# Ledger of designs, part 99: designed miniproteins, single chains, continued (4)

Each design is a single chain, and the fold is of that chain. pLDDT is the mean over its residues in the fold that is shown.

## One batch from the design tools (miniprotein)

Design m15424
Fold by ESMFold2-Fast:
Structure m15424 (fold): chain A 110 residues (1-110)
Amino acid sequence: SAEDAVENVEEAALLIEDALKAYEKKFPEFTEKVRKLLEELVPRILEAIRAGDYEGALALVRELKERIKEIAEEVAKKLSEEDRKELEELTEGILELLDEVAAWLEKQAA
């Protein structure tokens, strides 16, 4: 249902924000840029879901995933090998949460 989809997106966004807070001092550029993306795209994803536009919501989740990957790649170029690995693990965790949202939205769009 739309209510279940909204709850799923809001839960994922909250878990991502908790992860960003944990890494705010270590990866300030990454956490700031990803937080700005969440502020831009999460409200639009929720609006699309509430309008019954699951295809539009899915497209926005895909955009969010791609832009997070691009930010992680850009930031990783400036980091040590150890910090790069830690950023990769953080990024993979965030993308996994978004993949769960995408899978749920795909099921609703069918």
Scores: mean pLDDT 88

Design m15425
Fold by ESMFold2-Fast:
Structure m15425 (fold): chain A 96 residues (1-96)
Amino acid sequence: KLVELAREIGFLAGRIAASLEQRGDLTAGVPEIHAAVLITVDKNLGREEIAEAVKEGFEEGRRWGEEHPLTPDEVAALTERLHKLSREYDKLLEKE
């Protein structure tokens, strides 16, 4: 569950970042930082599989976003989903 969730978080962050970057939106750095923080934290805590899942998801999401750019409404919807998945991730970590 955590690995799958981490990959989806990365994928959404990558899609949002690529779409914002393509239109010259400076906020494209926000989803990039979000993914980078998750990768760094999980790697430092010995959760290498989770860190790799976020990284792979982000790279895949960037490629998808470049080929299928999101509209502003879709960016807003996916950003809300990203925040919800991040909360689910935090809850699963606290359950241990």
Scores: mean pLDDT 77

Design m15426
Fold by ESMFold2-Fast:
Structure m15426 (fold): chain A 55 residues (1-55)
Amino acid sequence: MKVLTAVVYDPKTKEFVTYEIPLDVASLQEKRAEALAQGNFDMARALARLVERLS
């Protein structure tokens, strides 16, 4: 499984956070659902675009 390093602004902590994100569609959709539940819409949108590119 491939991973992507991404730097994302976290509005809750007001800081940029570096993530290693798995590049399989199922894992990305799970992370997107978690981000939406947490109200982190910027992360959810970024993950949605990765899913579209891999689909």
Scores: mean pLDDT 71

Design m15427
Fold by ESMFold2-Fast:
Structure m15427 (fold): chain A 81 residues (1-81)
Amino acid sequence: MDEPSEKTVKVTIEGEFASSAARAAFLQTILDTVPDLERIELGGKKLVFTKRGITQSQIDEIEAAAKKYLENVEVKVEELE
């Protein structure tokens, strides 16, 4: 049973989108997976968001989407206290 973390999690995704459509699809996947997202920062090659109580299943889905839509992708997950 995967309990939501009481800690705020920061997810950093870096990589290159093949197209604007791929970027839009990836952003939609994040919003569908984490509809109550607390903060998002969007750069040209970097996307950062923070969420308290995110589950491992949500993180796994976002990582899978990142590998699908980005080339040379790096996903970094940090627990903030």
Scores: mean pLDDT 75

Design m15428
Fold by ESMFold2-Fast:
Structure m15428 (fold): chain A 79 residues (1-79)
Amino acid sequence: SAGEEAKRLAEEALKLAMEMMKSGKLTDKDKAEFDALIEKARALLKDPSLTPEQKLETEILIGLARIAYGVAELVASRL
């Protein structure tokens, strides 16, 4: 379903951001992949078949992924 796919993409974005935090390096490829995952998840959130709960869960995961990405950028800027 669109809801499950949106959640999966958001979870993949979070995982990628956490790996970037752990490595302390942000490659252009990883940045592009992260942005693509977030944009695909956001696009799926516009599907009217999603329940409010599915939408909220995916939005929380996107928020966490963006926070992790911000931390990764901060760490990389100091290395």
Scores: mean pLDDT 86

Design m15429
Fold by ESMFold2-Fast:
Structure m15429 (fold): chain A 63 residues (1-63)
Amino acid sequence: MPLPSDQQRADLRRVVASLRAELDSLPEDDRGDLLDEATRLATEGASPEEVREWVERRIEELK
């Protein structure tokens, strides 16, 4: 499994923190799956902005 760098983890935490209220409104399983996929995207080289846009789109899809 790819290991996120310290910078990738910091960027991901920033995105998650900014969307915390929206993420907390999702079912636990959906939230977990979304966060795991976001971590994978960040580790694979997606920018923080790309990860944020992806997470926001996924939250919309789940509503």
Scores: mean pLDDT 75

Design m15430
Fold by ESMFold2-Fast:
Structure m15430 (fold): chain A 73 residues (1-73)
Amino acid sequence: SAELDARIEALDKRIADIRARLGLPPASDIDRQQMELEVLKDLARQGRLSDDERQRLQRLEQQQQEQLQQWLG
């Protein structure tokens, strides 16, 4: 949903700001996907995911697995 997307984006931006202030390298695309995945998993554990949000979770899990295979291969 748009509300979830906004929340995930806000968390990603907040983490990026904290990392920058601490002099850490910026988060990668993999790190951002992992953040989105963790937020959706937490909401699933709370029993608050809609059908659309479960589809988004499945897509993000598939994308993460594909990226990990590229990194490992």
Scores: mean pLDDT 71

Design m15431
Fold by ESMFold2-Fast:
Structure m15431 (fold): chain A 100 residues (1-100)
Amino acid sequence: MMRDRYQQRIQQIDQQIRQNPNNSTLWRLRGSYYSRLGDYDSAISYYQQSISINPSSSTYSGLGQVYYRMGDYDTARRYYQQSLSIDPNNTVSRENLNSI
C-alpha cells in the first residue's frame, strides 16, 4: 500500500517536473520517494539533479540519509556536514551525523 502511494506521488512529481524542470524542490522530492522505495541509485541521481539547480541543506541531508542506508557512513558524514554548513539548525543532519 505505501509503495503504491509513493508510486502515485512520483507520477504527480514527474508531471510537475515536465512543466517545471528547473524546480530543485521537485527533484529533491523525487529523490526522497525513490529513497523510501529503496531505489538508492535513482534517489542519488535525482538529489544530484536538485543540487545542480539549487544546493540546499534539505537536499544534502537527503543524500546523507541515502548513503547512511547503504552503509556508506563516510559519504553520509560528508553530506550531513555540507547540509549543516548551509543550515546549522538542520535537525535531521545533526542527529544522523551524531549516530555515525
Scores: mean pLDDT 86

Design m15432
Fold by ESMFold2-Fast:
Structure m15432 (fold): chain A 62 residues (1-62)
Amino acid sequence: MSKEEKILEFFKKNGSVLNKEQIIELLEKEFGVPRSKAEEIIEERGEVFTKQQVLEIVKEIE
């Protein structure tokens, strides 16, 4: 499964936008990012995230 497909499946289960905790869970469980690192990435980016914003975050950590 591609990274884009993982993100698309997560949005299908959780809705059109994700909050901070949902993205931290996605990064930790699907992309193997340590929770502390995921929290650092997310803290500076706001409170709600679109699919495009999540794609850019994933691109930066790889």
Scores: mean pLDDT 76

Design m15433
Fold by ESMFold2-Fast:
Structure m15433 (fold): chain A 85 residues (1-85)
Amino acid sequence: GKGGEAAMKGGLAAMRSAKTSEGLSKGIAGALNGIGAMINDELGNKKDALNDAVSGGQSAYDGAETEEGKEAGRKGLEEGKKAYG
């Protein structure tokens, strides 16, 4: 799942750059939702994959403490909308 993978990568980038517990928690949520989107995509649950990829990308964006992390989160959000919307 292209959108789920992008959301997972965004979450991981947010975790890697996190200087706060809030940033780390949001990065973890982004990565887990990205994985959920990939699983739902493989199972054919397109709507759940879209919701997970969008939630993951948004969480990664909100938790990111670097421009690179924010861009990865934004890309996850956009790719999720394109792949499953």
Scores: mean pLDDT 75

Design m15434
Fold by ESMFold2-Fast:
Parts: sequence; C-alpha cells; structure tokens
Structure m15434 (fold): chain A 108 residues (1-108)
Amino acid sequence: MEKVLVIGGGPLTPELAAALRAQGIEPIVVSLSAPLEEIRKVLEENPDIKKAIITVMYKEMTERAVEAAKIAKEAGIPVTVIVHEKESVTKELLENSDELILTGTAYG
C-alpha cells in the first residue's frame, strides 16, 4: 500500500487523510506543531514514504512549514504544500516545495 506523510493541523488534515485512505493510500499523520524531529523519525521508520503533503491553515505556521519541508527535502521526499492563506505563499516556502497549492478562503 502506498504511504504518504501528511504534516499539518486543523480540519484539512483529517479530510486529506480520509481522502487518501479512500484511494488505497495510507497516510502517516504528524502535527505541524509537533517537534521537527518527529518528522525525521517517521521518515526513518517508514522508508517506503515517497511523498509528503504539508497543510498550512494559518499564516503564522508558515515558518514551521518551511522547516518541515526542508526535512522532507533533505530525505529526498517530494513535498506538496497546501496553504489556506495567501500570506503563506512566501519565496522560502516556494523554494522548499515541489508543488504549492493555494486554497480559497473557504473552510474545509
């Protein structure tokens, strides 16, 4: 079964996890507020993870998302970042993302 690392918080994270399971993909979920070493540990314990998705609900979490993306990138894992606020679309987050998706102001 394909495994995807999902790093995030808020309502988008459980919705993404449920959608992935519906497609036969197993999400491994880590809070964006958790210590960054937890992300590294999950990647070390799950070498079959080939993709990471980071969800950023609030602009205040943007710097944290950059650090999480850097860890995944250093592990050779492509990173998709989903941001809810346009203020999260920073040059540093773009430089550390393989894909960046801006959602509207709608709440999932």
Scores: mean pLDDT 81

Design m15435
Fold by ESMFold2-Fast:
Structure m15435 (fold): chain A 67 residues (1-67)
Amino acid sequence: GERAAHFAAQLARLHGAEAEAEVLSETEARVTVTGPDGRVGEGIGRGETPEGAAAQALGKAMAAAGV
């Protein structure tokens, strides 16, 4: 869980955003992103690993936040 959350936060910061990740299962994660303009986006991702699920969720959340 914590490694996936740290990974999501680190990638979001590269785009000037903040991210919080929650691992829902071994194959599913939810990520909430706050962009530099204060827009909030949420994404749910699925993958074969918690890190893969978090990466997919981060991409969806960033798109929803406009980053």
Scores: mean pLDDT 75

Design m15436
Fold by ESMFold2-Fast:
Structure m15436 (fold): chain A 89 residues (1-89)
Amino acid sequence: SALRERVLAALEEVLEEEFALIESSQSSEEAARQARLEFLERLFAGLEEMRANGLKSVSDPRFQPLLLAARVAGLEAVEALLEEFRAKL
């Protein structure tokens, strides 16, 4: 399970970096919050695309780390991680 833990940790780091970049690039806290919510909605849409096609692909190339994590750790673990990020907003 070392690979599972590493892949989930890597995904968490990628998401933390992306959310931090969104925050630093926006002109207001409100704009940053909205941009983070929009990014989360796109991540959940990517998760549903992957669920529908049996983890074969994801259309958004930015979501390849999400696909890798889902293949190694399972959709439920990745969905739980995304819900954790949503709860922090």
Scores: mean pLDDT 84

Design m15437
Fold by ESMFold2-Fast:
Structure m15437 (fold): chain A 64 residues (1-64)
Amino acid sequence: SENDKKALEILKKALEEDSLVNIRFGLREALSLTTNPDLKEKIREALQARTLDEMKAKIEEILK
């Protein structure tokens, strides 16, 4: 869907951030926009990451 495409674009932009706060903001925006249950679950998993590197790794996994 269009919302799922926009969510993925937000995740790509989040990878360019250099702070955990800004990346989490992007993940929450993507989560609020997507209607895909698999994508929602993966974003929730990424939000549980405790470090910037781990969070970026999980986002990269979502993006393929």
Scores: mean pLDDT 84

Design m15438
Fold by ESMFold2-Fast:
Structure m15438 (fold): chain A 74 residues (1-74)
Amino acid sequence: DEINELLVERASTLSDEERERSLAAVARAQAANSDLTEVSKEGEIAALRTIAAEARAAGDEALAAVAEEALASL
């Protein structure tokens, strides 16, 4: 599970509070992605834009950057 591996690496460098906030943000992004049973390229772009916007609103610049990089590679 790539998300769990990333969380474990980040958890070792974050405070307990930051780790819990990161886990909540990743859980929301994962839930949004799991609601898509079949993603067209347009659907994938829309999902990534939503994740980036929500991450920015939450102040999670790292998650926003990851979503923007994924969007740029499509």
Scores: mean pLDDT 60

Design m15439
Fold by ESMFold2-Fast:
Structure m15439 (fold): chain A 83 residues (1-83)
Amino acid sequence: SLAEAERLLEEGRRAFEEGRYEEALRHAKQALSIAEELGDERLKAEALWLLGRVYRAMGRGGEAVHYFLRAQEIYARLGIAPP
């Protein structure tokens, strides 16, 4: 559901802020899956952006770039700036 995806993103962002990167990745990936099922492009972009931030913090630049580019493409299509 929409509410479930938004809650997972909130939990993922909190885990990221607290340095719990593995947990942040799990929550973000779950939110991404739900966003894709719902066709919610904004939530999809937010989940992809969070994944990019977490991988960057982990020193995994290749994965970070992959997720940031996917998120930026969606933000561009929606006409909104990334966070």
Scores: mean pLDDT 89

Design m15440
Fold by ESMFold2-Fast:
Structure m15440 (fold): chain A 101 residues (1-101)
Amino acid sequence: SSLVDQVVSLVATIVTMSRGITDQSVFDQEAARIRRTLLRGSEGGVDGIRRELRRDGYLTEFEAAVGMLLSIDTGRREVSDEEFEAALAEVAAQARALREA
């Protein structure tokens, strides 16, 4: 799956678990909304994505998801600010490509 697909699924997981939600249809609805928010923000790059996610109330969960995926990929619990910002730029680039397709 794409990095965008992984991020969307993980953000939806964090959001639904934090609310005690186990309903698959609610999970699917949150995932669809998060994906739309990312694609909408992607025109503005990382700053655009951060702005749209903040507006929709997903920014904290999004940043946690990206950090978690980097920890899994690198095998390290702590990631540098440089690695984190690079991962955000990659998410923005992939989201923009999906929006332009």
Scores: mean pLDDT 88

Design m15441
Fold by ESMFold2-Fast:
Structure m15441 (fold): chain A 86 residues (1-86)
Amino acid sequence: SNREELIEKMREKLIELFKEAKKKLTEEDIERAKKVFETQDEEALLKLNEGELVVLTELMAKDIIENEEGATKEAAEKMLEAIEEA
């Protein structure tokens, strides 16, 4: 269906965006993302760049997979798969 094709194309586009973001990561980007993960500072979150957001998403997804069940865990697993494919 057109919807399934759109979802697949969106997934492919996200993987490419994650791939490019991962190539640009510095140690400082990783440390900024880790600090936001630890502090849950909303203001700092809004200032993160694309690479830092990917790192934060990976940290959040891993935490959710370890501590949650059901639909939340399934969503986190799909997100982590996309980041790892990148």
Scores: mean pLDDT 82

Design m15442
Fold by ESMFold2-Fast:
Structure m15442 (fold): chain A 75 residues (1-75)
Amino acid sequence: ALEISRLTERVNEALKLIDEGKLDEAAQLVIETAKELGYDYFAKQIEEALKNKDKDKLRKLVHQLLYFAMLDLAS
């Protein structure tokens, strides 16, 4: 299981990469994180957002991943 501190660190790094325009690097990090958590559908959505170069969609998906992962860890 991914520790909360490590999850938060990866999310913050991904958001920084998105802001820097490094969408491929950001997407790879988030896809790896989503798959590690078992959220394959999120990984697919990230890949689709990357293909469209949709920065806003990528940011939204990163925040949603963090939200759902935090809910699972709190259960």
Scores: mean pLDDT 80

Design m15443
Fold by ESMFold2-Fast:
Structure m15443 (fold): chain A 95 residues (1-95)
Amino acid sequence: EPSIRELIDEIVALLTPEERELLREIALNSLNVSDELAQQALDFWQAHPELRALWAKLVEKLLSLSDEEQEEAAVYFLMRLLGLSREEARKLLEA
């Protein structure tokens, strides 16, 4: 059975550098995201059915975890997706 970390690593591995940068901009500007940037994110999500399948598996596993384990998974996801340190990822989640 794939672990949560393995599912996150597989999701991130499917992204191009350009797609990771787009998601980084969205995450860092979450309160100020433009309609254009939001549309680009939706277009990306629609173009990747394989990412939707992996995301569904990740969400299913997350729902069986404690709040602490869910937070740790979110921190790990941000670290792998955005290239952030653990401290930076935690600060982003606390904002």
Scores: mean pLDDT 73

Design m15444
Fold by ESMFold2-Fast:
Structure m15444 (fold): chain A 95 residues (1-95)
Amino acid sequence: SEEEKQKELAKKLLELVERIEKLVEELKKLVEEYLKDSEEGKKILKKAEEIKKEALEIASGSSEKNIEESIEKLEEAAKELEELLKKTKELAKKK
């Protein structure tokens, strides 16, 4: 049913927001531990913060009419953060 579909989409949206928040927290911990006060660390945190801000704005603007588009944009944001996390881990290993 349409009601069941909307409930599933709303749940997926919330799960993506939680994933994005967790990825940003992991990035912050890695930067603080291995890249503190580095130029690279500052750029990583700024990019992560910008992605999170855009993701939260998308989630806040979500409605039944655009929820599927919002989910796609949040999935892209999560992928960008996962790639950023992978690069940050590689930088941490070099120190």
Scores: mean pLDDT 85

Design m15445
Fold by ESMFold2-Fast:
Structure m15445 (fold): chain A 66 residues (1-66)
Amino acid sequence: SMREKAIELARRYTEELARRVEALTGIKAEAELEEVDENTLRGTVRAGDLVIEVEFSIDDLIKALE
C-alpha cells in the first residue's frame, strides 16, 4: 500500500540521517521510528547527548511518492 511505502520512506530517511550524523560527528548514532498517530510518524536520531527529532506527515509522504 502507499501507506506502507510512506512508512518505509520515513524509516529509510531516519536511518540515513543517523548514518550522516555518525559520519560527521564520529559518534555512534541510533535511529528510531515511531507512529505517533494515524497520520504522523516521528523519527529520532541519538548520537551521544545529541537528540534530533523529525516528524513526517504520512499524507505528505504519500503525495511525494505519486
Scores: mean pLDDT 86

Design m15446
Fold by ESMFold2-Fast:
Structure m15446 (fold): chain A 68 residues (1-68)
Amino acid sequence: KEFIEELRKITKEKGTDIISPSEIRKILKKHGFTEEQINELLTIIYSLTGDPLKISLGSAEYALEKFF
């Protein structure tokens, strides 16, 4: 819930819907996710998008809603 809002805020501030893996890690860790859970989420996102360096907000939201 709150981490989705922070991801949306970051994309608005950047003027793009692309989020780095480092930004996702920082937000999720702040909201109580473990390193293991974050790594699992990133693996799921990479399998959906095919680009390990560029994560769209939509892909992150989809993975979080469906798997977490």
Scores: mean pLDDT 74

Design m15447
Fold by ESMFold2-Fast:
Structure m15447 (fold): chain A 91 residues (1-91)
Amino acid sequence: RRERLEELAERAGRAARRLALELGFSEEEAEAIAEATREQTLAWAEYAASLPEEEIARREALAREFLASTELSEAERELLEALLEAERLGA
């Protein structure tokens, strides 16, 4: 479980870094954003463990609807998908 969460956090961080660079942030700023995203992903997974199964399912359904109805960049999609999987593993 921890190893999978670390992998998802790294994936989220990489996606966030790519997105930040595409939005015009500097490489230094993009690295800071990636590190913050990795830490936030781990913290979010721990928080998700406190949520009821019904709430996790609702959030997943809403996120899937958002992904289906919203045109996202590859980096934005990768980031959101990594966060959703971390939330599921945290619960």
Scores: mean pLDDT 76

Design m15448
Fold by ESMFold2-Fast:
Structure m15448 (fold): chain A 78 residues (1-78)
Amino acid sequence: SAVERAEELLKEAKKLLEELKKETDIIKAIGLLLDLIGLLIEAELLYKKEPTPELKKILEELEKLLEEGREIFRSLPE
């Protein structure tokens, strides 16, 4: 189902964020951030097809994880 797929996207996003927290290479950090953005886009497309409260909640959690990722990225040197 769309909810099951969105839950998988959320799990992957959490893994990417943990990897980003440990990353010191700016190019690799960019790659992780782009992957995180890709997961959010897929979740937004799922929500557009099935605008349910459950999918909206998962989408909001993904948006929160992406914002955390952006803050981590902004904190990288050089």
Scores: mean pLDDT 84

Design m15449
Fold by ESMFold2-Fast:
Structure m15449 (fold): chain A 77 residues (1-77)
Amino acid sequence: SIGDQSLNQVRDTADDAVNQTRRTGTLQAAQDSRNRVGLATARGIGRLRDGGGPQSLIDQIRRIRDDAIRQIDDIVR
């Protein structure tokens, strides 16, 4: 479904962003990764809202975003 595709796309982008920050270890990489996660999250939520997707999927995307940003921040402390 479009909801599952949106959730998977955000999760994949978040995982890639965290891993890219771990590989690079710079403040610039962390900022770029936060921006990528933010944009992917906004697009995913937008698609779910437009498609009438359940609030539970939107909440899951927000948790994935928040967890990814926390991990990125922890890497560059």
Scores: mean pLDDT 85

Design m15450
Fold by ESMFold2-Fast:
Structure m15450 (fold): chain A 63 residues (1-63)
Amino acid sequence: SAFEALRAWVAERVGPEAADQIMEGLRYHGVEESEIPAVAETLDKVLANARAASAELAAQRAA
């Protein structure tokens, strides 16, 4: 299913435990399978922003 594909895609990027939490959030908010392509685009952007923020915090802690 599209949900299973999305969960696998997210797990590769953030790990299985965090992916399960994200998938639970989507289910809680009533996301439908037809919405998964738009959700995947949004998550890709959010994860890219989170990685950039994480790198900035790591750089500040290393200084």
Scores: mean pLDDT 76

Design m15451
Fold by ESMFold2-Fast:
Structure m15451 (fold): chain A 83 residues (1-83)
Amino acid sequence: DELVQRITAAMAEEGRKVAEAASLETIEASPEAVALLREAERIGREAGEKARAGKLTEEEAEEAIRRIRELAERAAEAARRAA
């Protein structure tokens, strides 16, 4: 359950950072930002499912978290560009 908690915490933290960088309306006005955030959610969901099955390695968890952070940062940039 440690890896599930780690992934959930990372998704919550990156979501909070995106919300601090751009309003929900600004994010939703950018199809690119929405697509990037949906991709981050998909990665988090798949990693979470694998972690619950006991099949996620620490290396895979770190890679998933890194990708989630990258996508969240790109989403915030896309939202700022659309504003």
Scores: mean pLDDT 80

Design m15452
Fold by ESMFold2-Fast:
Structure m15452 (fold): chain A 89 residues (1-89)
Amino acid sequence: SSLEKKIQELAEQVRENIKKGTKEDLLKAKGLLQQIMQLASSSSDPAFQVKAYQQAIALLEEMKKVVDEAEAKELDAVEETLKKQIEAI
């Protein structure tokens, strides 16, 4: 679907920004992750929502490897919120 393609394009952009690793690029990656989460939450398709949230969780795990412990803890809180969103679907 066009939404699945959009999520894949956003995910690729998130990974590229994580790979660049500057503070500015990591902020861009966070913004792109927020777009993935907004597309998921705005969808009426439960299967799409679960896939999009799972993709966001995977990207958060990748980001946690390149940030400090304090920022990793903030990303953990986002992951727990997304896991609860999946359970509610």
Scores: mean pLDDT 86

Design m15453
Fold by ESMFold2-Fast:
Structure m15453 (fold): chain A 63 residues (1-63)
Amino acid sequence: STAEYLVKLLEENNVEVDKQGLEAMKTLVRNGASRQALDDFVESLKEQGSSGYTPEEVRKYLE
């Protein structure tokens, strides 16, 4: 699923997600965003040094 792929990307890249990023992720999952869009989003979070929710916590919020 889109949510499973996003959580995997966060875990593989050691990226945490702030509140705004989590809301954006919910929108990406709802819209069935492409894998390229998901890859670009996680790379953006990594470049910004995003922090907050762990990948495990994000999974719970996307369920």
Scores: mean pLDDT 83

Design m15454
Fold by ESMFold2-Fast:
Structure m15454 (fold): chain A 84 residues (1-84)
Amino acid sequence: MLSNEEALKKLNEISTKLDNAETQGELSGVLGELKELMLKMGYDPEEIEEWVKQINEQSFEQAKSLLATRITSMKIEIVGDEVD
């Protein structure tokens, strides 16, 4: 299992790649990296596969937006584990 710091670093790297993605091949690469990170973070493989299927049914622009939203949500969950 990844530490919160390592997971956040990976999410930032994936987010940068997503922002620079201009082709379906690049977007598929980002989706693959995010899927691998989610698996390492302990997300359910079946839920990940259902989400990936949903993303693959979207247009390039919509898929990119959904990936950005997921990355943001995952970052919030990591930060939310810290009690102020």
Scores: mean pLDDT 79

Design m15455
Fold by ESMFold2-Fast:
Structure m15455 (fold): chain A 67 residues (1-67)
Amino acid sequence: MRAQEEAIRQARAAVKQGIADGRESAGLAEGARIVSSVLDPDARRAVLRELLALAGFRAPAPGVREV
């Protein structure tokens, strides 16, 4: 249980490190690898959404198509 939380923290750290280095996409990809290696698919998707928001890459989601 705490191991999963630790993996999430490491993933967030990877994203923050990418931001600090000016390589947000690389940090996000590394964070995604960490959580996908430890978390179940459902939990991984929720965490990936938060990592995307943290990196400032809130993808153009289907919900944004309303102009």
Scores: mean pLDDT 69

Design m15456
Fold by ESMFold2-Fast:
Structure m15456 (fold): chain A 64 residues (1-64)
Amino acid sequence: MKERIENMVKKAEEEIAKTLPDVVARIEQLRGPAAAESFRAMEPDVLEAIRLIYEAIDKIEKER
């Protein structure tokens, strides 16, 4: 079961890495470079939050 969560987190990380440059460029265009830099700084925290969410889902599934 942990393998399923790990695979989902990995896929989410890959999609984020693929789309992140476009998202950052859009933020920079709309809000300026300081906002884009702040968004980049939050990336590790966002990935950790995603991992915790998937772990919580796995926990709920195991309790059934």
Scores: mean pLDDT 70

Design m15457
Fold by ESMFold2-Fast:
Structure m15457 (fold): chain A 67 residues (1-67)
Amino acid sequence: IDKLQEEQKKIQEQLGKVALEIERLRKQYQEEPSPEVKKRIDELQEQYVKLVDKSTEVFKQILKLKR
């Protein structure tokens, strides 16, 4: 159970970091539109979706083991 909780914590930390980077890049893109910035936002959004899916799966595992 501790291993799954640590995994969830790491995923949540990664989600937070990716969300903050997306926010910064979106603000940058609004002020100075760049194909490179847009590409980076798209890549981070894809990473975010994958992390959400992984988080959901770990959460289900924790829920099954938690009393």
Scores: mean pLDDT 80

Design m15458
Fold by ESMFold2-Fast:
Structure m15458 (fold): chain A 82 residues (1-82)
Amino acid sequence: MDDVARLRDLAKQVEDKAAALKAVGAAVALAMRLGDPRVQRAMALLGDAVMDGLTQGLSAAELKEKLLQGVDEVAAAVAAVA
């Protein structure tokens, strides 16, 4: 199963805060599976961006944009360790 493709699909489906947190959870699961510090760092940055957005009261559309950007960074880190 392509975990990066699943992450991107989850990010595209973000309509509320719960969906955004589910996408962060999928990124955490991927980072734990790979065990690479570069993937873990990209995942942490994605999580921080989503949490900051939630704290600032960003809309679901804005959270979706932050998630898609963070997923691209996670994808780049995964490609670098593969």
Scores: mean pLDDT 79

Design m15459
Fold by ESMFold2-Fast:
Structure m15459 (fold): chain A 69 residues (1-69)
Amino acid sequence: ALTVSREVLVEQLMAAAGLSRAVAERLVADFEADPEAVLAMSPRELGERYGVSEAAARRARNVLAAARA
């Protein structure tokens, strides 16, 4: 279970990491399916997989890690 709802997490990824809604929704779906696999990716690997900058991927990873805690 996440500490926030899926929609709140999508909105946080868009606002804090600068992701498009489509990318944020895909990342949240992948994260909910396998949180360990998503969090195991480096910011660079996340950026390459989701088509975002390494800086945006780092912000996104921080949002997801906080939601998991």
Scores: mean pLDDT 82

